# Designs tried in a protein design run: designed miniproteins, single chains, continued (5). Part 97

Each design is a single chain, and the fold is of that chain. pLDDT is the mean over its residues in the fold that is shown.

## One batch from the design tools (miniprotein)

Design m19584
Fold by ESMFold2-Fast:
Structure m19584 (fold): chain A 69 residues (1-69)
Amino acid sequence: MMERVREEAEKVLEELKPKAEEALENGDRETGKELLIEAAEEGVRLARELGLDPEAVAALEARIAAAKA
């Protein structure tokens, strides 16, 4: 059910993306960055839950961890 992962990820992005864009437009880079990281983490969680490629999920998790540092 790859379609469900895509739909749930798209919903999360559609909810968080406009909030992140508004925060960045207002000069609130910290809030914008936080919202983008939240969206990426939710995408990883959904991919893991639905059994997508564990190597790709691990690589994305490492990228998110590096972005947080």
Scores: mean pLDDT 69

Design m19585
Fold by ESMFold2-Fast:
Structure m19585 (fold): chain A 64 residues (1-64)
Amino acid sequence: VTDAEVLSGVADIVLAVARWAEKKGDYEGAIELYEKSIELYRQAGDDEGVKFAEEELKKVKEKL
Protein backbone atom coordinates (compact mmCIF):
# COMPACT_ATOMS: atom_id res chain seq x y z
CA VAL A 1 0.00 0.00 0.00
CA THR A 2 1.37 3.41 -0.99
CA ASP A 3 1.02 6.65 0.99
CA ALA A 4 -1.32 7.83 -1.79
CA GLU A 5 -3.58 4.77 -1.25
CA VAL A 6 -3.69 5.50 2.51
CA LEU A 7 -4.57 9.18 1.92
CA SER A 8 -7.28 8.25 -0.59
CA GLY A 9 -8.73 5.73 1.89
CA VAL A 10 -8.77 8.31 4.69
CA ALA A 11 -10.42 10.79 2.27
CA ASP A 12 -13.16 8.20 1.58
CA ILE A 13 -13.82 7.91 5.34
CA VAL A 14 -13.94 11.72 5.78
CA LEU A 15 -16.31 11.93 2.78
CA ALA A 16 -18.60 9.33 4.41
CA VAL A 17 -18.65 11.35 7.67
CA ALA A 18 -19.44 14.51 5.65
CA ARG A 19 -22.42 12.73 4.07
CA TRP A 20 -23.61 11.64 7.52
CA ALA A 21 -23.38 15.23 8.81
CA GLU A 22 -25.33 16.47 5.74
CA LYS A 23 -28.04 13.84 6.35
CA LYS A 24 -28.37 15.11 9.94
CA GLY A 25 -28.79 18.71 8.71
CA ASP A 26 -25.33 19.85 9.83
CA TYR A 27 -24.52 21.62 6.57
CA GLU A 28 -21.70 23.73 8.09
CA GLY A 29 -20.00 20.61 9.48
CA ALA A 30 -20.56 18.74 6.20
CA ILE A 31 -18.90 21.59 4.24
CA GLU A 32 -15.81 21.49 6.49
CA LEU A 33 -15.55 17.70 6.14
CA TYR A 34 -16.04 17.76 2.33
CA GLU A 35 -13.29 20.41 2.09
CA LYS A 36 -10.98 18.21 4.19
CA SER A 37 -11.79 15.20 1.97
CA ILE A 38 -10.92 17.25 -1.15
CA GLU A 39 -7.57 18.22 0.43
CA LEU A 40 -6.77 14.57 1.21
CA TYR A 41 -7.72 13.42 -2.32
CA ARG A 42 -5.46 16.16 -3.75
CA GLN A 43 -2.55 14.98 -1.58
CA ALA A 44 -3.21 11.44 -2.84
CA GLY A 45 -3.24 12.58 -6.50
CA ASP A 46 -6.78 11.13 -6.75
CA ASP A 47 -8.30 13.42 -9.40
CA GLU A 48 -11.55 11.41 -9.55
CA GLY A 49 -11.94 11.67 -5.76
CA VAL A 50 -11.32 15.42 -5.88
CA LYS A 51 -13.93 15.87 -8.62
CA PHE A 52 -16.52 13.76 -6.81
CA ALA A 53 -16.00 15.50 -3.44
CA GLU A 54 -16.14 18.95 -5.11
CA GLU A 55 -19.49 18.03 -6.72
CA GLU A 56 -20.84 16.93 -3.30
CA LEU A 57 -19.54 20.14 -1.70
CA LYS A 58 -21.31 22.24 -4.37
CA LYS A 59 -24.60 20.42 -3.69
CA VAL A 60 -24.41 20.92 0.10
CA LYS A 61 -23.57 24.63 -0.29
CA GLU A 62 -26.77 25.01 -2.36
CA LYS A 63 -28.73 23.77 0.71
CA LEU A 64 -27.29 26.48 3.00
Scores: mean pLDDT 83

Design m19586
Fold by ESMFold2-Fast:
Structure m19586 (fold): chain A 92 residues (1-92)
Amino acid sequence: GAAAKEEAVRLIEAGAENGAKIRVETRGDEVTITLSGLSASALTALALRAIGAQLDGIEVEVEIQGDTLTITFGGLSQAEIDEIVELVEKLN
């Protein structure tokens, strides 16, 4: 549903506001968002938000490595994927 797209958009916007370098990759109905160069506090806040989305039943996987947060959202329509990709392109 729309909830996964809305959460992905909020995470991308929050990452940009915190000076993250944002990359996006798509595969089928999945979007993988990589946020790098995050402060420890920003990384913790964004990771907790993504975990909260998972607890609310959104198909999301979270991985943390150093200052990099990688979040994969599933169950997205092509239109929802296109909106997420367009947002990341506008931020670069």
Scores: mean pLDDT 84

Design m19587
Fold by ESMFold2-Fast:
Structure m19587 (fold): chain A 55 residues (1-55)
Amino acid sequence: GPEELARRGRGGIEAGRALKSEKGERAGQMAYEAGVAGDLEKAREYLAKASEHVG
């Protein structure tokens, strides 16, 4: 659900910071914001981008 996607976005922010990936951190932030807003499609898109940069 949206809360889980927001939580994963926050994880992406933390992973981006740990790996010093500005793109990963930004994508994680966008996923978190979209998840909180209930935009599941956008949240999944940004979460995939965050994973691509920090995975």
Scores: mean pLDDT 72

Design m19588
Fold by ESMFold2-Fast:
Structure m19588 (fold): chain A 83 residues (1-83)
Amino acid sequence: SLEEEIKKIEKEIEELEKQIEEAEKKLEEALKELKENENDKEKLLKAIGKVLNAVGDIVELELKIKKLKKKLEELKKEKEELE
């Protein structure tokens, strides 16, 4: 049913939002390493790599959520029309 599909997508969005929170925590840790290692070129470059990886993960998760939210809006509209 449409209601079951809506609930499933809402749960998938919640799971992805939790993954974003984890990725944001990794980003914060990487930014801290970046600040602590300003005078060490090799450690600084490694910290930059961690920042870029965490940002990349967040972007991918945000894009997945955006697609799911669009699908959710379409399903909710269809449900309203079918009442």
Scores: mean pLDDT 86

Design m19589
Fold by ESMFold2-Fast:
Order: structure tokens, then sequence, then C-alpha cells
Structure m19589 (fold): chain A 60 residues (1-60)
């Protein structure tokens, strides 16, 4: 139904937002794991930069 065009678009947008949030959560978990393992600071900083960029794209 054409009346559900807005509903479908909203569902698709919500699905993308959810996928990005899951990816953000995975990055945060990876960062925590690396910190616990004593990984090099450069590697941790690199992943934090990726996390921050992803969070900004989500307007979080």
Amino acid sequence: SMKKRQELAREIAASFDEALRRQLEQLEEEIKRLEEEGAPQERIDSLRALRDALAESLAL
C-alpha cells in the first residue's frame, strides 16, 4: 500500500540506525578487550577514533 511508504522508510531508517548502533557497541567491546589485554596505545587510540566518528554519524 502506498499509504505505508512513510512507515516503510521509517522502518528502513530504524534498521540502519540499529545496525550502526550494534557496530558501535562491538567497537566499544573491542576497545575494552584491548585495554584489558594491554594492547599498544596507538591501536586503542585508532579504534577510539573510529568509535567517535561512528557515534558522531549517528548523532549520539
Scores: mean pLDDT 78

Design m19590
Fold by ESMFold2-Fast:
Structure m19590 (fold): chain A 83 residues (1-83)
Amino acid sequence: SSMEEKEKKRKEINELIGRVLRLIGDAIDLILTENGEEAEKVLEEVSKLAVLAIKYFDQGNYEEAEKYLEKAEELIRKAREKA
C-alpha cells in the first residue's frame, strides 16, 4: 500500500538525516580543531560527496547513496586522525 511505502521512506529519510547530522557535527569539530586551508578542502570534498549521496537517495539508488555517504564519513575520519 502507499501508506507502507510512505512508512518505509520515512524510516530511510530518518536514517539519512541521522547520518548527515553526525557528518555535520564531525565537520564542525574538524573546522574548530584543524588549521585553515586543509580543513576547508576536506569540507569542500565532504560537501560534494554528501550532495551526491542525497541526489542518489532521491533517485531511489540507495546503494550509491550509501557508497557516497561512507566516502564522506571516511574522509572526515581520516582528516580527524591527522589532527
Scores: mean pLDDT 76

Design m19591
Fold by ESMFold2-Fast:
Structure m19591 (fold): chain A 55 residues (1-55)
Amino acid sequence: AEKEAEAARLRAQAETAALAGKLQAEMNPDQREEVLARAKREVERLTAQADALLA
């Protein structure tokens, strides 16, 4: 269904955000905690949106 496809797309975006955050953290080790925290926040936001569509 449309909502399922949109949720899948949001989850794919969350996975991309997680990967980008990991890469940025490796490039900036002094700011790793901050970078990873922001990436985690973005992943959680996208995942919550996907879950809300299916709820």
Scores: mean pLDDT 82

Design m19592
Fold by ESMFold2-Fast:
Structure m19592 (fold): chain A 115 residues (1-115)
Amino acid sequence: MIEKIIELGEKALKIAEEAVRLLETSPDPRYQELARRLREEIGRAKKALEEFKKDPSNLDKFIDELRRIYRLLAEALRVAKANGDEELAQTLQDKLREIGSLITEIERLYKKLKS
C-alpha cells in the first residue's frame, strides 16, 4: 500500500513538472510567475514525499502539498482561458483531471491504511 501511494505521488509530481515546462514555453509574464510558483511547490512536495517514505505519519503533509500544486494549476487554467489559449487550457484541464484522480486515489488508500 505505501509503495502504491509513492508510485501515485511520483506520477502526480511528473505531471506537474510537465505543466511547468508548458507554462515556461510562453513569453507571458503571468505564465512565467505561475511556473516559478509551481516549481517551488513541486520542491516542497518532493521533500514531503521523502519525509513520507521515512515516516508514513507524514502523508497528510504530502497530500496538502499536492493540493497546493492542484490549486496553482487551476489558477494557470483560469489564466489560459482568459487569454484565449485554447490548446494550453485543454492540456492544463487534462493534467488537472489526472492529478485530481491521483490525489483522490492517494486519499482513498490513506483511509484504508488507517483502518
Scores: mean pLDDT 88

Design m19593
Fold by ESMFold2-Fast:
Structure m19593 (fold): chain A 113 residues (1-113)
Amino acid sequence: MERKLLGEGEAVDADGNRVTAKIYEKDGRVEIEFRSEDGRPVSGDALAKAVGDAVRDLALKYGMPEELAKEIGELVAQGFRDGRLPEAMRRAAEIAKKYGYDEFAEVLRRLAE
């Protein structure tokens, strides 16, 4: 079965190493895939920025206002830096649900699993 791309983000670290974070759905499961250019190690801050940007991209695709999408993306990026990504995803899902973005909230909840 084919994977469906839901959202994506990109970041470059201080050494010029590029990373892309992609959010996929397959068989009712959602997952994040990181790809570095040439398979080189990238900084944790670049990984955090890429995943936050991927979540922001997804939020915008669900019709979320840019300011709120940015807030959710930054929350997720910070959760990644703190080693608390599942908690940050659950918090982001709660915010999305509060503002009526129930489908986006469900994607974030599945990413927290």
Scores: mean pLDDT 83

Design m19594
Fold by ESMFold2-Fast:
Order: sequence, then structure tokens, then C-alpha cells
Structure m19594 (fold): chain A 57 residues (1-57)
Amino acid sequence: MKLSQEEVDEAAAKIRAAAERLGLSEEEIERLLKMVETGELSDVLKAENELLRHLLA
């Protein structure tokens, strides 16, 4: 499922803010943002799940 550019931008902003709060490196943040930039819902969910794993670890 393909997201609109507005949805991608919103998801990217939320993921960046959450990753920065978790203290992730810029390299890890860039990797997560590249997943969101595909615009595929499955890739966005994968990035969100990786953030959740960092929170739980």
C-alpha cells in the first residue's frame, strides 16, 4: 500500500522525533527514514517496529 507524500512526511517527522528521544545514532535514524521514504505502508510499519524494539531493549 502506497502512502501519499504528506503521509510519508508526517511519518518521517514522528519517527525522527521518537528515535532522537530514544538516543539512536544519526546512522540508525537515517536507516529508519530511508524505509519511510519508500512510501510503502509495510516499510513504514517495519521502521516503527524497529523503534519499538529499541524501546523494549
Scores: mean pLDDT 78

Design m19595
Fold by ESMFold2-Fast:
Structure m19595 (fold): chain A 70 residues (1-70)
Amino acid sequence: SELAAAAEELEKKAEELREEAARLRERARELLAEGREEEARRLFLEAEILEGMAALLEAMATWLKKKAAA
């Protein structure tokens, strides 16, 4: 199914975004330990945006899978 294949691609992209968000949070924690609070805050915000994007892609993938099963 084309819809199932599209859903799998969106899930893969969502996972990549979550992995990037995790890396940004780890770097942000390192910056906090160095006293670089403003830079850390920016990375935490960027990570939160990536998590939000991943959640949207996961929701779209779920919708496509439901349509493929119907």
Scores: mean pLDDT 90

Design m19596
Fold by ESMFold2-Fast:
Structure m19596 (fold): chain A 56 residues (1-56)
Amino acid sequence: DSKEWAELYLKLLEESLKEVEEEARKRGIKLSRAEIQQRAVERAAARLEELLAQQA
């Protein structure tokens, strides 16, 4: 279901954004806002792919 997967992706993206930002801060890594967003997108996509693999 395209709509359900899109909604799930957006939720995963928000959570991933928060996690990446917090991890970078804890590790003392200085990332730009764009870099944080890029990493969050990749993390969210990877999580979504794992869920899709269950249905493939």
Scores: mean pLDDT 78

Design m19597
Fold by ESMFold2-Fast:
Structure m19597 (fold): chain A 86 residues (1-86)
Amino acid sequence: MEEERKQELEEEIERLEREIRELRAQLPTVKDPNKKSLAENLLKQAEEYIRQAREALEAGDLDTAKSYIEQAKKLIEEARKLIEKD
């Protein structure tokens, strides 16, 4: 169970990293400069949370890793809404 949970969190991190890359590639197409700036900041913060999640995962702190993943996920969702609604 613990090992399965660790693998699940690793897969989630990889998925979120792909989403960040996709959204960053779309940033130049955002017409509203305020939305672009906010989306850039949200993705940057999400990248920092992903780094913290990886560190927690390496330390075996699955609860902390999950918390950072959830924070990154929220920021990515906010950035996606700013980018895709423009």
Scores: mean pLDDT 85

Design m19598
Fold by ESMFold2-Fast:
Structure m19598 (fold): chain A 97 residues (1-97)
Amino acid sequence: SKEEQIKKLEERVQQLIKEFEEKLANTEDEAERKKIAEEFVKEMTKVMEEAISLQPDLSEAQRQAALQLPELYAKYQLEVKRIGEEEALEKWRKELE
């Protein structure tokens, strides 16, 4: 069913986020963190494309926003690792304006 497909995608999203956060937590090298972020964006974009295909009533703006979420999240998590969560959240909020 559509509900079962959405549930599987939600579980995949949670797994990718968990793996990404764990890899960043265990990686001190900035170049390696960037590579981890690039792979996360690639895999998460595939999940977002599948999620969009299950929601044919989404506007073009909503589809484009969903496809930008992986890069935005990766950028946020790289800043959390660099400058701490509170300062990264404030910077992220300003970029969403």
Scores: mean pLDDT 81

Design m19599
Fold by ESMFold2-Fast:
Parts: C-alpha cells; sequence; structure tokens
Structure m19599 (fold): chain A 110 residues (1-110)
C-alpha cells in the first residue's frame, strides 16, 4: 500500500507559552486522528540542542533572546493523497487560527 509522510514544522513566537503550543499541537493531532487512516504525532522542539558554538557571554548579549520562538513538529502518515490533502488543510487552518509565524509542510511518498 502506498503511504505518504507529511512533516510539519510550526513556529509560534512572541508571548506564546510552551503550554499554549502543546495544547495547539494536541488539538491538531486529535483532529488528524479523527480522519481515520491517518497516524499523527506532535511534539514541541523544546531546545533543539542549539549547539551554542559561541560563548555563553555572546548568547547572553543578544537582545533577541527576550523574544523566543517555540517550534512544534507534527508527523503524519496517510494512506492516500486525499487524506494528505485533508491533513494539510487541518494543519493550515489550525496554524492560522493560533497565529503561527511560519509553517513548513513537506510531503514525501514512501
Amino acid sequence: MTEYEVRVRIVMGGRATPEDARAALEAIVAELRALGGVEAEGRLIEGEPVVTPASRADAAAFPEASEHEIEGEVRIRARSEELVRAAVAIVREAAEGFGALRVEIEVERL
């Protein structure tokens, strides 16, 4: 059976909390799972190990650290192109609803 993997990266910024982001991802995953024939998992990317190649002093000196971006990943497996389209629509609608800064969607046929 042909399967598709959809990888979604959602970036939330400003005053969004990790708790708000987690709730948003859980809502997306629940709606995706309700489609049937779709497997979905979501997680916060809480600190990619930003290889801080710079000293701690350099990192602390950057004022942009006062605003943070919270990144979430959703992985979806779907058994048809129709389910892929439905899943992508759910993700886009939800991301628009909570004001995501960036959404990246990659679709791969397995």
Scores: mean pLDDT 68

Design m19600
Fold by ESMFold2-Fast:
Structure m19600 (fold): chain A 68 residues (1-68)
Amino acid sequence: SEELKEELDRAVELVIKTYSDLPFEEIKAKVEEVVDALMAFHGITDPEEREELREYALKKAEELYKKK
């Protein structure tokens, strides 16, 4: 849902801000962990939807990392 994507946006922004001094590969791992936790919390079990949300969050993380 759009609300879940907004929640993912906030979570990704927090990870980037918190770990701003880390290489992107380490930030990527932390983003993946947070996305997996949020999907589990919301009961998202469909593999296709999980992959789409993961890709969405990683794209957002890359964009934010380049702008820091």
Scores: mean pLDDT 82

Design m19602
Fold by ESMFold2-Fast:
Structure m19602 (fold): chain A 114 residues (1-114)
Amino acid sequence: EAVALEREAARLAERGAAALKAGDYESAIKYYEEAIRLLERAHALAPSGSTLYRLAVAYRNLGEAYLKKGDYEKAIEAYRKAIEAAEEALALGYEGARAVKEEAEENLKKAEEA
């Protein structure tokens, strides 16, 4: 089940990225929120640094979609959750989360200055 949830989350995240690139921020937000919901379920079933890394990426992208929409408060919350998930992934040895954490911290600062 966890693998199936991660696979569906990846598909939704791809649709979110396509919507974001097209400037459809509302659709991007919905796709990323559903992907996050599935990744949280996957992590609850089978905890892993890899799933936490995917959560961090999804939250970072959700933050970008909110930032582009001008919803700075929700962008800040999403970036904070991305940093939290990335820190947990790093604690489990998933080094790929370091770049996502740094990007989310930079974007958080930009959102707070907006």
Scores: mean pLDDT 89

Design m19603
Fold by ESMFold2-Fast:
Structure m19603 (fold): chain A 60 residues (1-60)
Amino acid sequence: SSTEQQIKNIKESIKVLEERLKNLDELAEKYGLTPEQVERLRKNIEASLKDAKELLKKLE
């Protein structure tokens, strides 16, 4: 069903976002991010994770 595919896609997105958050310091070094850019990226990833997890709960 389309719902099963949506659940799968959301779970994959959550995994990617959690990996990015875990590796944020490495990403900052790789792309030469300023402390302000790192903080914005962290907040954006955390917001996206919250939204994805809330959506997943509604679909399951």
Scores: mean pLDDT 86

Design m19604
Fold by ESMFold2-Fast:
Structure m19604 (fold): chain A 78 residues (1-78)
Amino acid sequence: SVEELVAQARAALAAGDGRAAGALYAEAIRQALADGDPELALRIAEEAAALFNSTVELLASVPDTPLGAAVAEAVAAA
């Protein structure tokens, strides 16, 4: 579920694994979009941006990572 992916992402980030956290947030964003909930996808993107000390706009501009690509998809769907 999206909730489980977000919980796993938060746990990975708390453990210092930013790469795993980014991938899990990307999966959560894409699952929210697949479920037809672009508002939830954007909220998850906003949370990820804040926790990575970034912005949604900056993450969306760098689609070379799974997180950046997923955030760009969430912004486009909003």
Scores: mean pLDDT 84

Design m19605
Fold by ESMFold2-Fast:
Structure m19605 (fold): chain A 71 residues (1-71)
Amino acid sequence: MEEEEKAVKQIEGVYKATVEFASTLPEEEKKKLLKELAKELKKTAEELKKRGLEKAAETARKKAEELEKLA
């Protein structure tokens, strides 16, 4: 569970930092950054799922969906 807990914290940290930073950017730059991170989190979710880290994979997918809605 240590690996999964660390993965969840990293995903949440990256999401929070990126959303906060994106909020300081012009609309075009914000959309670009949020879409880019959403794509990366989807890839991360697939990798985590292959490793059996289901909770971390779900967290990554949820954060990717939130980013797509914000973009």
Scores: mean pLDDT 82

Design m19606
Fold by ESMFold2-Fast:
Structure m19606 (fold): chain A 90 residues (1-90)
Amino acid sequence: MEEVARRARERIREAAREASPEVRELGEAAAENIEEALRAAAEGDFRAAAVHLAAAGILGAAAWIEGGEEVSRAVFEAAREAARVVEELE
């Protein structure tokens, strides 16, 4: 769980390296939501996990709108991986 969350954060941060401050902040907020989703799932709170994954998706879409294609792609890939892990914990 911690490794998946850390990997998601690192991937998003790498994608955000050349991004605007606004896009970087959206990516960081998405990484936080992915981490919270994985933590909630580990505690058996799959409702909270789903809400946090949805929030990460919204933030990824916002990054795309702001021109942060690489950050958006990294967020959606990380959220998809987190969703698979959450489903395995059910």
Scores: mean pLDDT 86

Design m19608
Fold by ESMFold2-Fast:
Structure m19608 (fold): chain A 57 residues (1-57)
Amino acid sequence: MQELLEGFYKAGQAMAKGGISEEEIEKVARTTAKERGLEDQAEELAKAAVEGHRKAK
């Protein structure tokens, strides 16, 4: 689980650098988590990606 949270966090940072909004990053992260069968963890993974976006600023 820790590796997944770190991966989503770094993805959020990369998307922030590309100018993607926080809302879009959250949406993409939730969709990706569900597509990977990680629906139960979707909220935590989305939060990690959003936090990565915020730290990239």
Scores: mean pLDDT 77

Design m19609
Fold by ESMFold2-Fast:
Structure m19609 (fold): chain A 79 residues (1-79)
Amino acid sequence: MEEEIRRLGREAREAYEAGDLVRAAEYLVKIGELLKEAGNYIGAAIAYQEAARLYEEAGDHERARELREKAKEVLEEMR
C-alpha cells in the first residue's frame, strides 16, 4: 500500500507538471481511497480536497463538488 501511494503521488505530480489537471486529480482520488482503506481519514480528506481543487481548475465543477462532499464525509466518519 505505501509503495502504491508513493507511486500514485509521483504520477499525480508528473501529470500536474504536464498540465493534465484531470489526470492529476484522478491519481489523488486513488490516493484518497487507499488512505481511507488504511484508516488515515485525515490524509484521505486532504487528497480528496486537492483532487477537487484540480477538477475545479480544469472546469469540472460537478466532480469538484462530489469530492468536497466525499472529503467531508470521511472526516465525519472519525466521530
Scores: mean pLDDT 85

Design m19610
Fold by ESMFold2-Fast:
Structure m19610 (fold): chain A 70 residues (1-70)
Amino acid sequence: EEEFKEKLKKVNEELVKRIDAVDAEITRQLAENPDLPKEEIRKRVVKEMADALITIGDAIDEYLKELKEK
């Protein structure tokens, strides 16, 4: 059980890192190309968020499965 909680904590840490990475990437790209279209920025943010949601979904599914067996 604690082993699974540790994995869930890792998922949360990865989400924070992804948010920081997106912010850093947007800042870097704007510094290199100030005229970068907002649509391109939005597209990249959505992609990172989609990856994060998939990771959360998988973790939730595993957690619920474990709870059902308790």
Scores: mean pLDDT 71

Design m19611
Fold by ESMFold2-Fast:
Structure m19611 (fold): chain A 66 residues (1-66)
Amino acid sequence: MERTRKIAEIVREILFEIAPHLSDEALNRFMKEASKIVLEAISKNETPEQVRKKLEELAKKVLEEE
């Protein structure tokens, strides 16, 4: 449904924004954690906005590690 599509688009937006600034190691770490966040959100029927918040927090954390 629309919710799943919106969540996928949010993941793609954030990924494309940060990918050029991350090492391969950091990008792989982000992908693993982002996948986990998305799967949990789908299972718990969380909103796309809640997912965006969690992914933004993850992206900031990964960028700060560098």
Scores: mean pLDDT 79

Design m19612
Fold by ESMFold2-Fast:
Order: C-alpha cells, then structure tokens, then sequence
Structure m19612 (fold): chain A 59 residues (1-59)
C-alpha cells in the first residue's frame, strides 16, 4: 500500500508540475513529505516539503 501511495503521489505531482498547475503539484509534494515523515525518512520529507513550498510561491 505505502509503495503504491508514494508512486501515485509522485506521478500526480509530476503531472501537475508538467501542466503548470503549481498549487496542485505543491499539495501532492506536501502529501509525499508527510508519508516520508511517517516512515522516518526525514531527508526525503524535508526535500518534498521544500518542493511544495517552491511550487506554492509559483502558484
């Protein structure tokens, strides 16, 4: 389940990023950050949180 969730969120984030829908992309990156944080992967959680913040600035 978790692996499928991560894959889905990554695909959706990239899709909306490609479409220039930065607010939607940011939301998916936020969800990725939360999932990785729950798994104890602090490095990836911080990485995706920063991506979400960058895309919010573009929205």
Amino acid sequence: LIEKTISFLEEMAKKYEELGQYEKAARYYENLAKVYDSLGNTEKAEEYQKKAEEYRKKA
Scores: mean pLDDT 81

Design m19613
Fold by ESMFold2-Fast:
Structure m19613 (fold): chain A 95 residues (1-95)
Amino acid sequence: SSEELLREAERLLREAERLLEEAKEALKKKDGKKAIELAERAIELAEEARRLAMEVLRDESASLEQKLRAIGLALRAIGLIFEAELLKEEAKKLL
């Protein structure tokens, strides 16, 4: 159901955000390898969350409320992916 997809997308984004914060802490400690590994995992989870949110947007039976939630989750995922990619680029300078 669209509700289950939205809950899973939210769960994945919460985990991705946690991993990105851990990646930022690794970068502060100049652990470039760990920062890259954590950022890559965050990107993978955020891309899956975006995929699930887009699936809700394609579902003609989804309510307007569910579609608006899906848009919000997709945008949040895009922002997280962008931030994680920038963090990876910065972390590569430490290798």
Scores: mean pLDDT 92

Design m19614
Fold by ESMFold2-Fast:
Structure m19614 (fold): chain A 65 residues (1-65)
Amino acid sequence: TTKLVALAIYAVGLGIETGERLDVELKDDEVTVTAAEDTPASRAALAAVRDHAAALGVKVTTRVR
């Protein structure tokens, strides 16, 4: 789905731009974003990903390692 690809690209771009270590997987029509560390910055990045997913109307799984 184009919306899932857009979410995955957004999450990858956010990790690059913020320097946060985000692992982004697009598999089986689901996007999973895993932060390597549990910090206020990584939690903010995961919250931004969830907000973007909600705006697109797609499911996302966010987690911390």
Scores: mean pLDDT 80

Design m19615
Fold by ESMFold2-Fast:
Structure m19615 (fold): chain A 61 residues (1-61)
Amino acid sequence: KEEELKKRIDELQKEAATIPAVAESVNALIENARKALEKGDLETAERYIDMAEAVIASAKA
């Protein structure tokens, strides 16, 4: 699961770079997700990743 979450973070970071309007917000959520992973808190990391995905999806709509 941890490796999968890291992959999702990398993909979100690349996607955010293509959408300047939400890049700052998405990168902040990604930073929080990475900190949660460093602490072994996979549930919190996944929540931040889900929030970042929702922000990107909303921007693309």
Scores: mean pLDDT 80

Design m19616
Fold by ESMFold2-Fast:
Structure m19616 (fold): chain A 114 residues (1-114)
Amino acid sequence: DPLFEQAVKALEEEDFETAAIALGAYLYKKSDFSDEEWNEIVLRLTQAYTELVGKPATYIDLVAEILENVYKKTKDPRKAVEITKELVERAFREIKEGADPVEVVRRMLEEAKK
């Protein structure tokens, strides 16, 4: 997929923001979520991440931090994109099923650093 390959290439250059934007677009394009469901979950992730970092932040900032931490751990851009994809997809499912977004984001950040 061109968006997935763009995320991998950006991560090879340590451009975490561009990698996060490309991965975010890929996940949206491949999702079974409606636009309304997707946007609601993005808003909840944005709010939860802002609360945890104590300053204004975006969903893309969250994805970028996860990509950076997974990449530093794996040293493999493709594997880092694949792991981050799985973490974000799980988070969307959990939030849709009624999980607390703050606890979901906290677990994503912890798993990225392991």
Scores: mean pLDDT 90

Design m19617
Fold by ESMFold2-Fast:
Structure m19617 (fold): chain A 65 residues (1-65)
Amino acid sequence: MEGIEAYRKGDYKEAAELFEKKVKELGDTEEAGDLLEALASAYEKLGDTKKAEEYRKKSEEIFAK
């Protein structure tokens, strides 16, 4: 997935944009849960802690930890 490659390269802004697009396409799926966790990490790297916390919570709700 292109968003994951951007994240691995350190292109966190591009990764966040790509992950947001994919999350909208996937809906309430396990794959969306994984992407929400990655999206939270990308926003944390960008310094947007509020968005990082929001996406982290959404990921946790999907996985029902």
Scores: mean pLDDT 77

Design m19618
Fold by ESMFold2-Fast:
Structure m19618 (fold): chain A 71 residues (1-71)
Amino acid sequence: AKAVVIAHAENAEAAEKAAEAAKKVEGVESVVVDAEHRIVGAVAEDLEAAKKAAEAVKKVEGVTSVEVTPL
């Protein structure tokens, strides 16, 4: 089953960096950035890919929270 990663960032720059980190993870299908609200959403092909994307996103300076939700 697919999974979604939602991340919140302190600023737009951190949100953009988090999106780039998520895009580099194998199994991530799509990434959306809302720079105004400092939110990044990523859709992964499975829970394992979502967890890897969440780990990559957590390493970005200025990311305040990361949540993984199975679909």
Scores: mean pLDDT 82

Design m19619
Fold by ESMFold2-Fast:
Structure m19619 (fold): chain A 57 residues (1-57)
Amino acid sequence: GPAEKEKLAEEGERIAVRGVVTGDAELVRRGLELIKESGAISEEEMERRLAQALAAM
């Protein structure tokens, strides 16, 4: 339901942030994929955010 999707997006964001802080590109991708799975972002937005995160690492 909506609460489960919100929780999934929050977990994905925490994982993506941890990936950026630790320099772990795979962890960033995994976090962003969870946010996409929650329905909060599109595939295109996920790829855009991944590219920006990797450029900042």
Scores: mean pLDDT 85

Design m19620
Fold by ESMFold2-Fast:
Structure m19620 (fold): chain A 59 residues (1-59)
Amino acid sequence: SIKEKEEKLKKEFEKIRKELEKNGSFEQLEKAVEKVGKLVNTEGVEEDKKRLKEWKEKE
């Protein structure tokens, strides 16, 4: 059940990610990832955080 919840959250973030990438609003994406990280503490969230840093460096 926990894994199913994680997958659902990841899919939801993928949609948000696409939207935010269009306008370059990484701040909103970062806040969303932080919310999930505090709620579920998954390794997937940590990977998402690393990806965010990579995107910010690219600008």
Scores: mean pLDDT 62

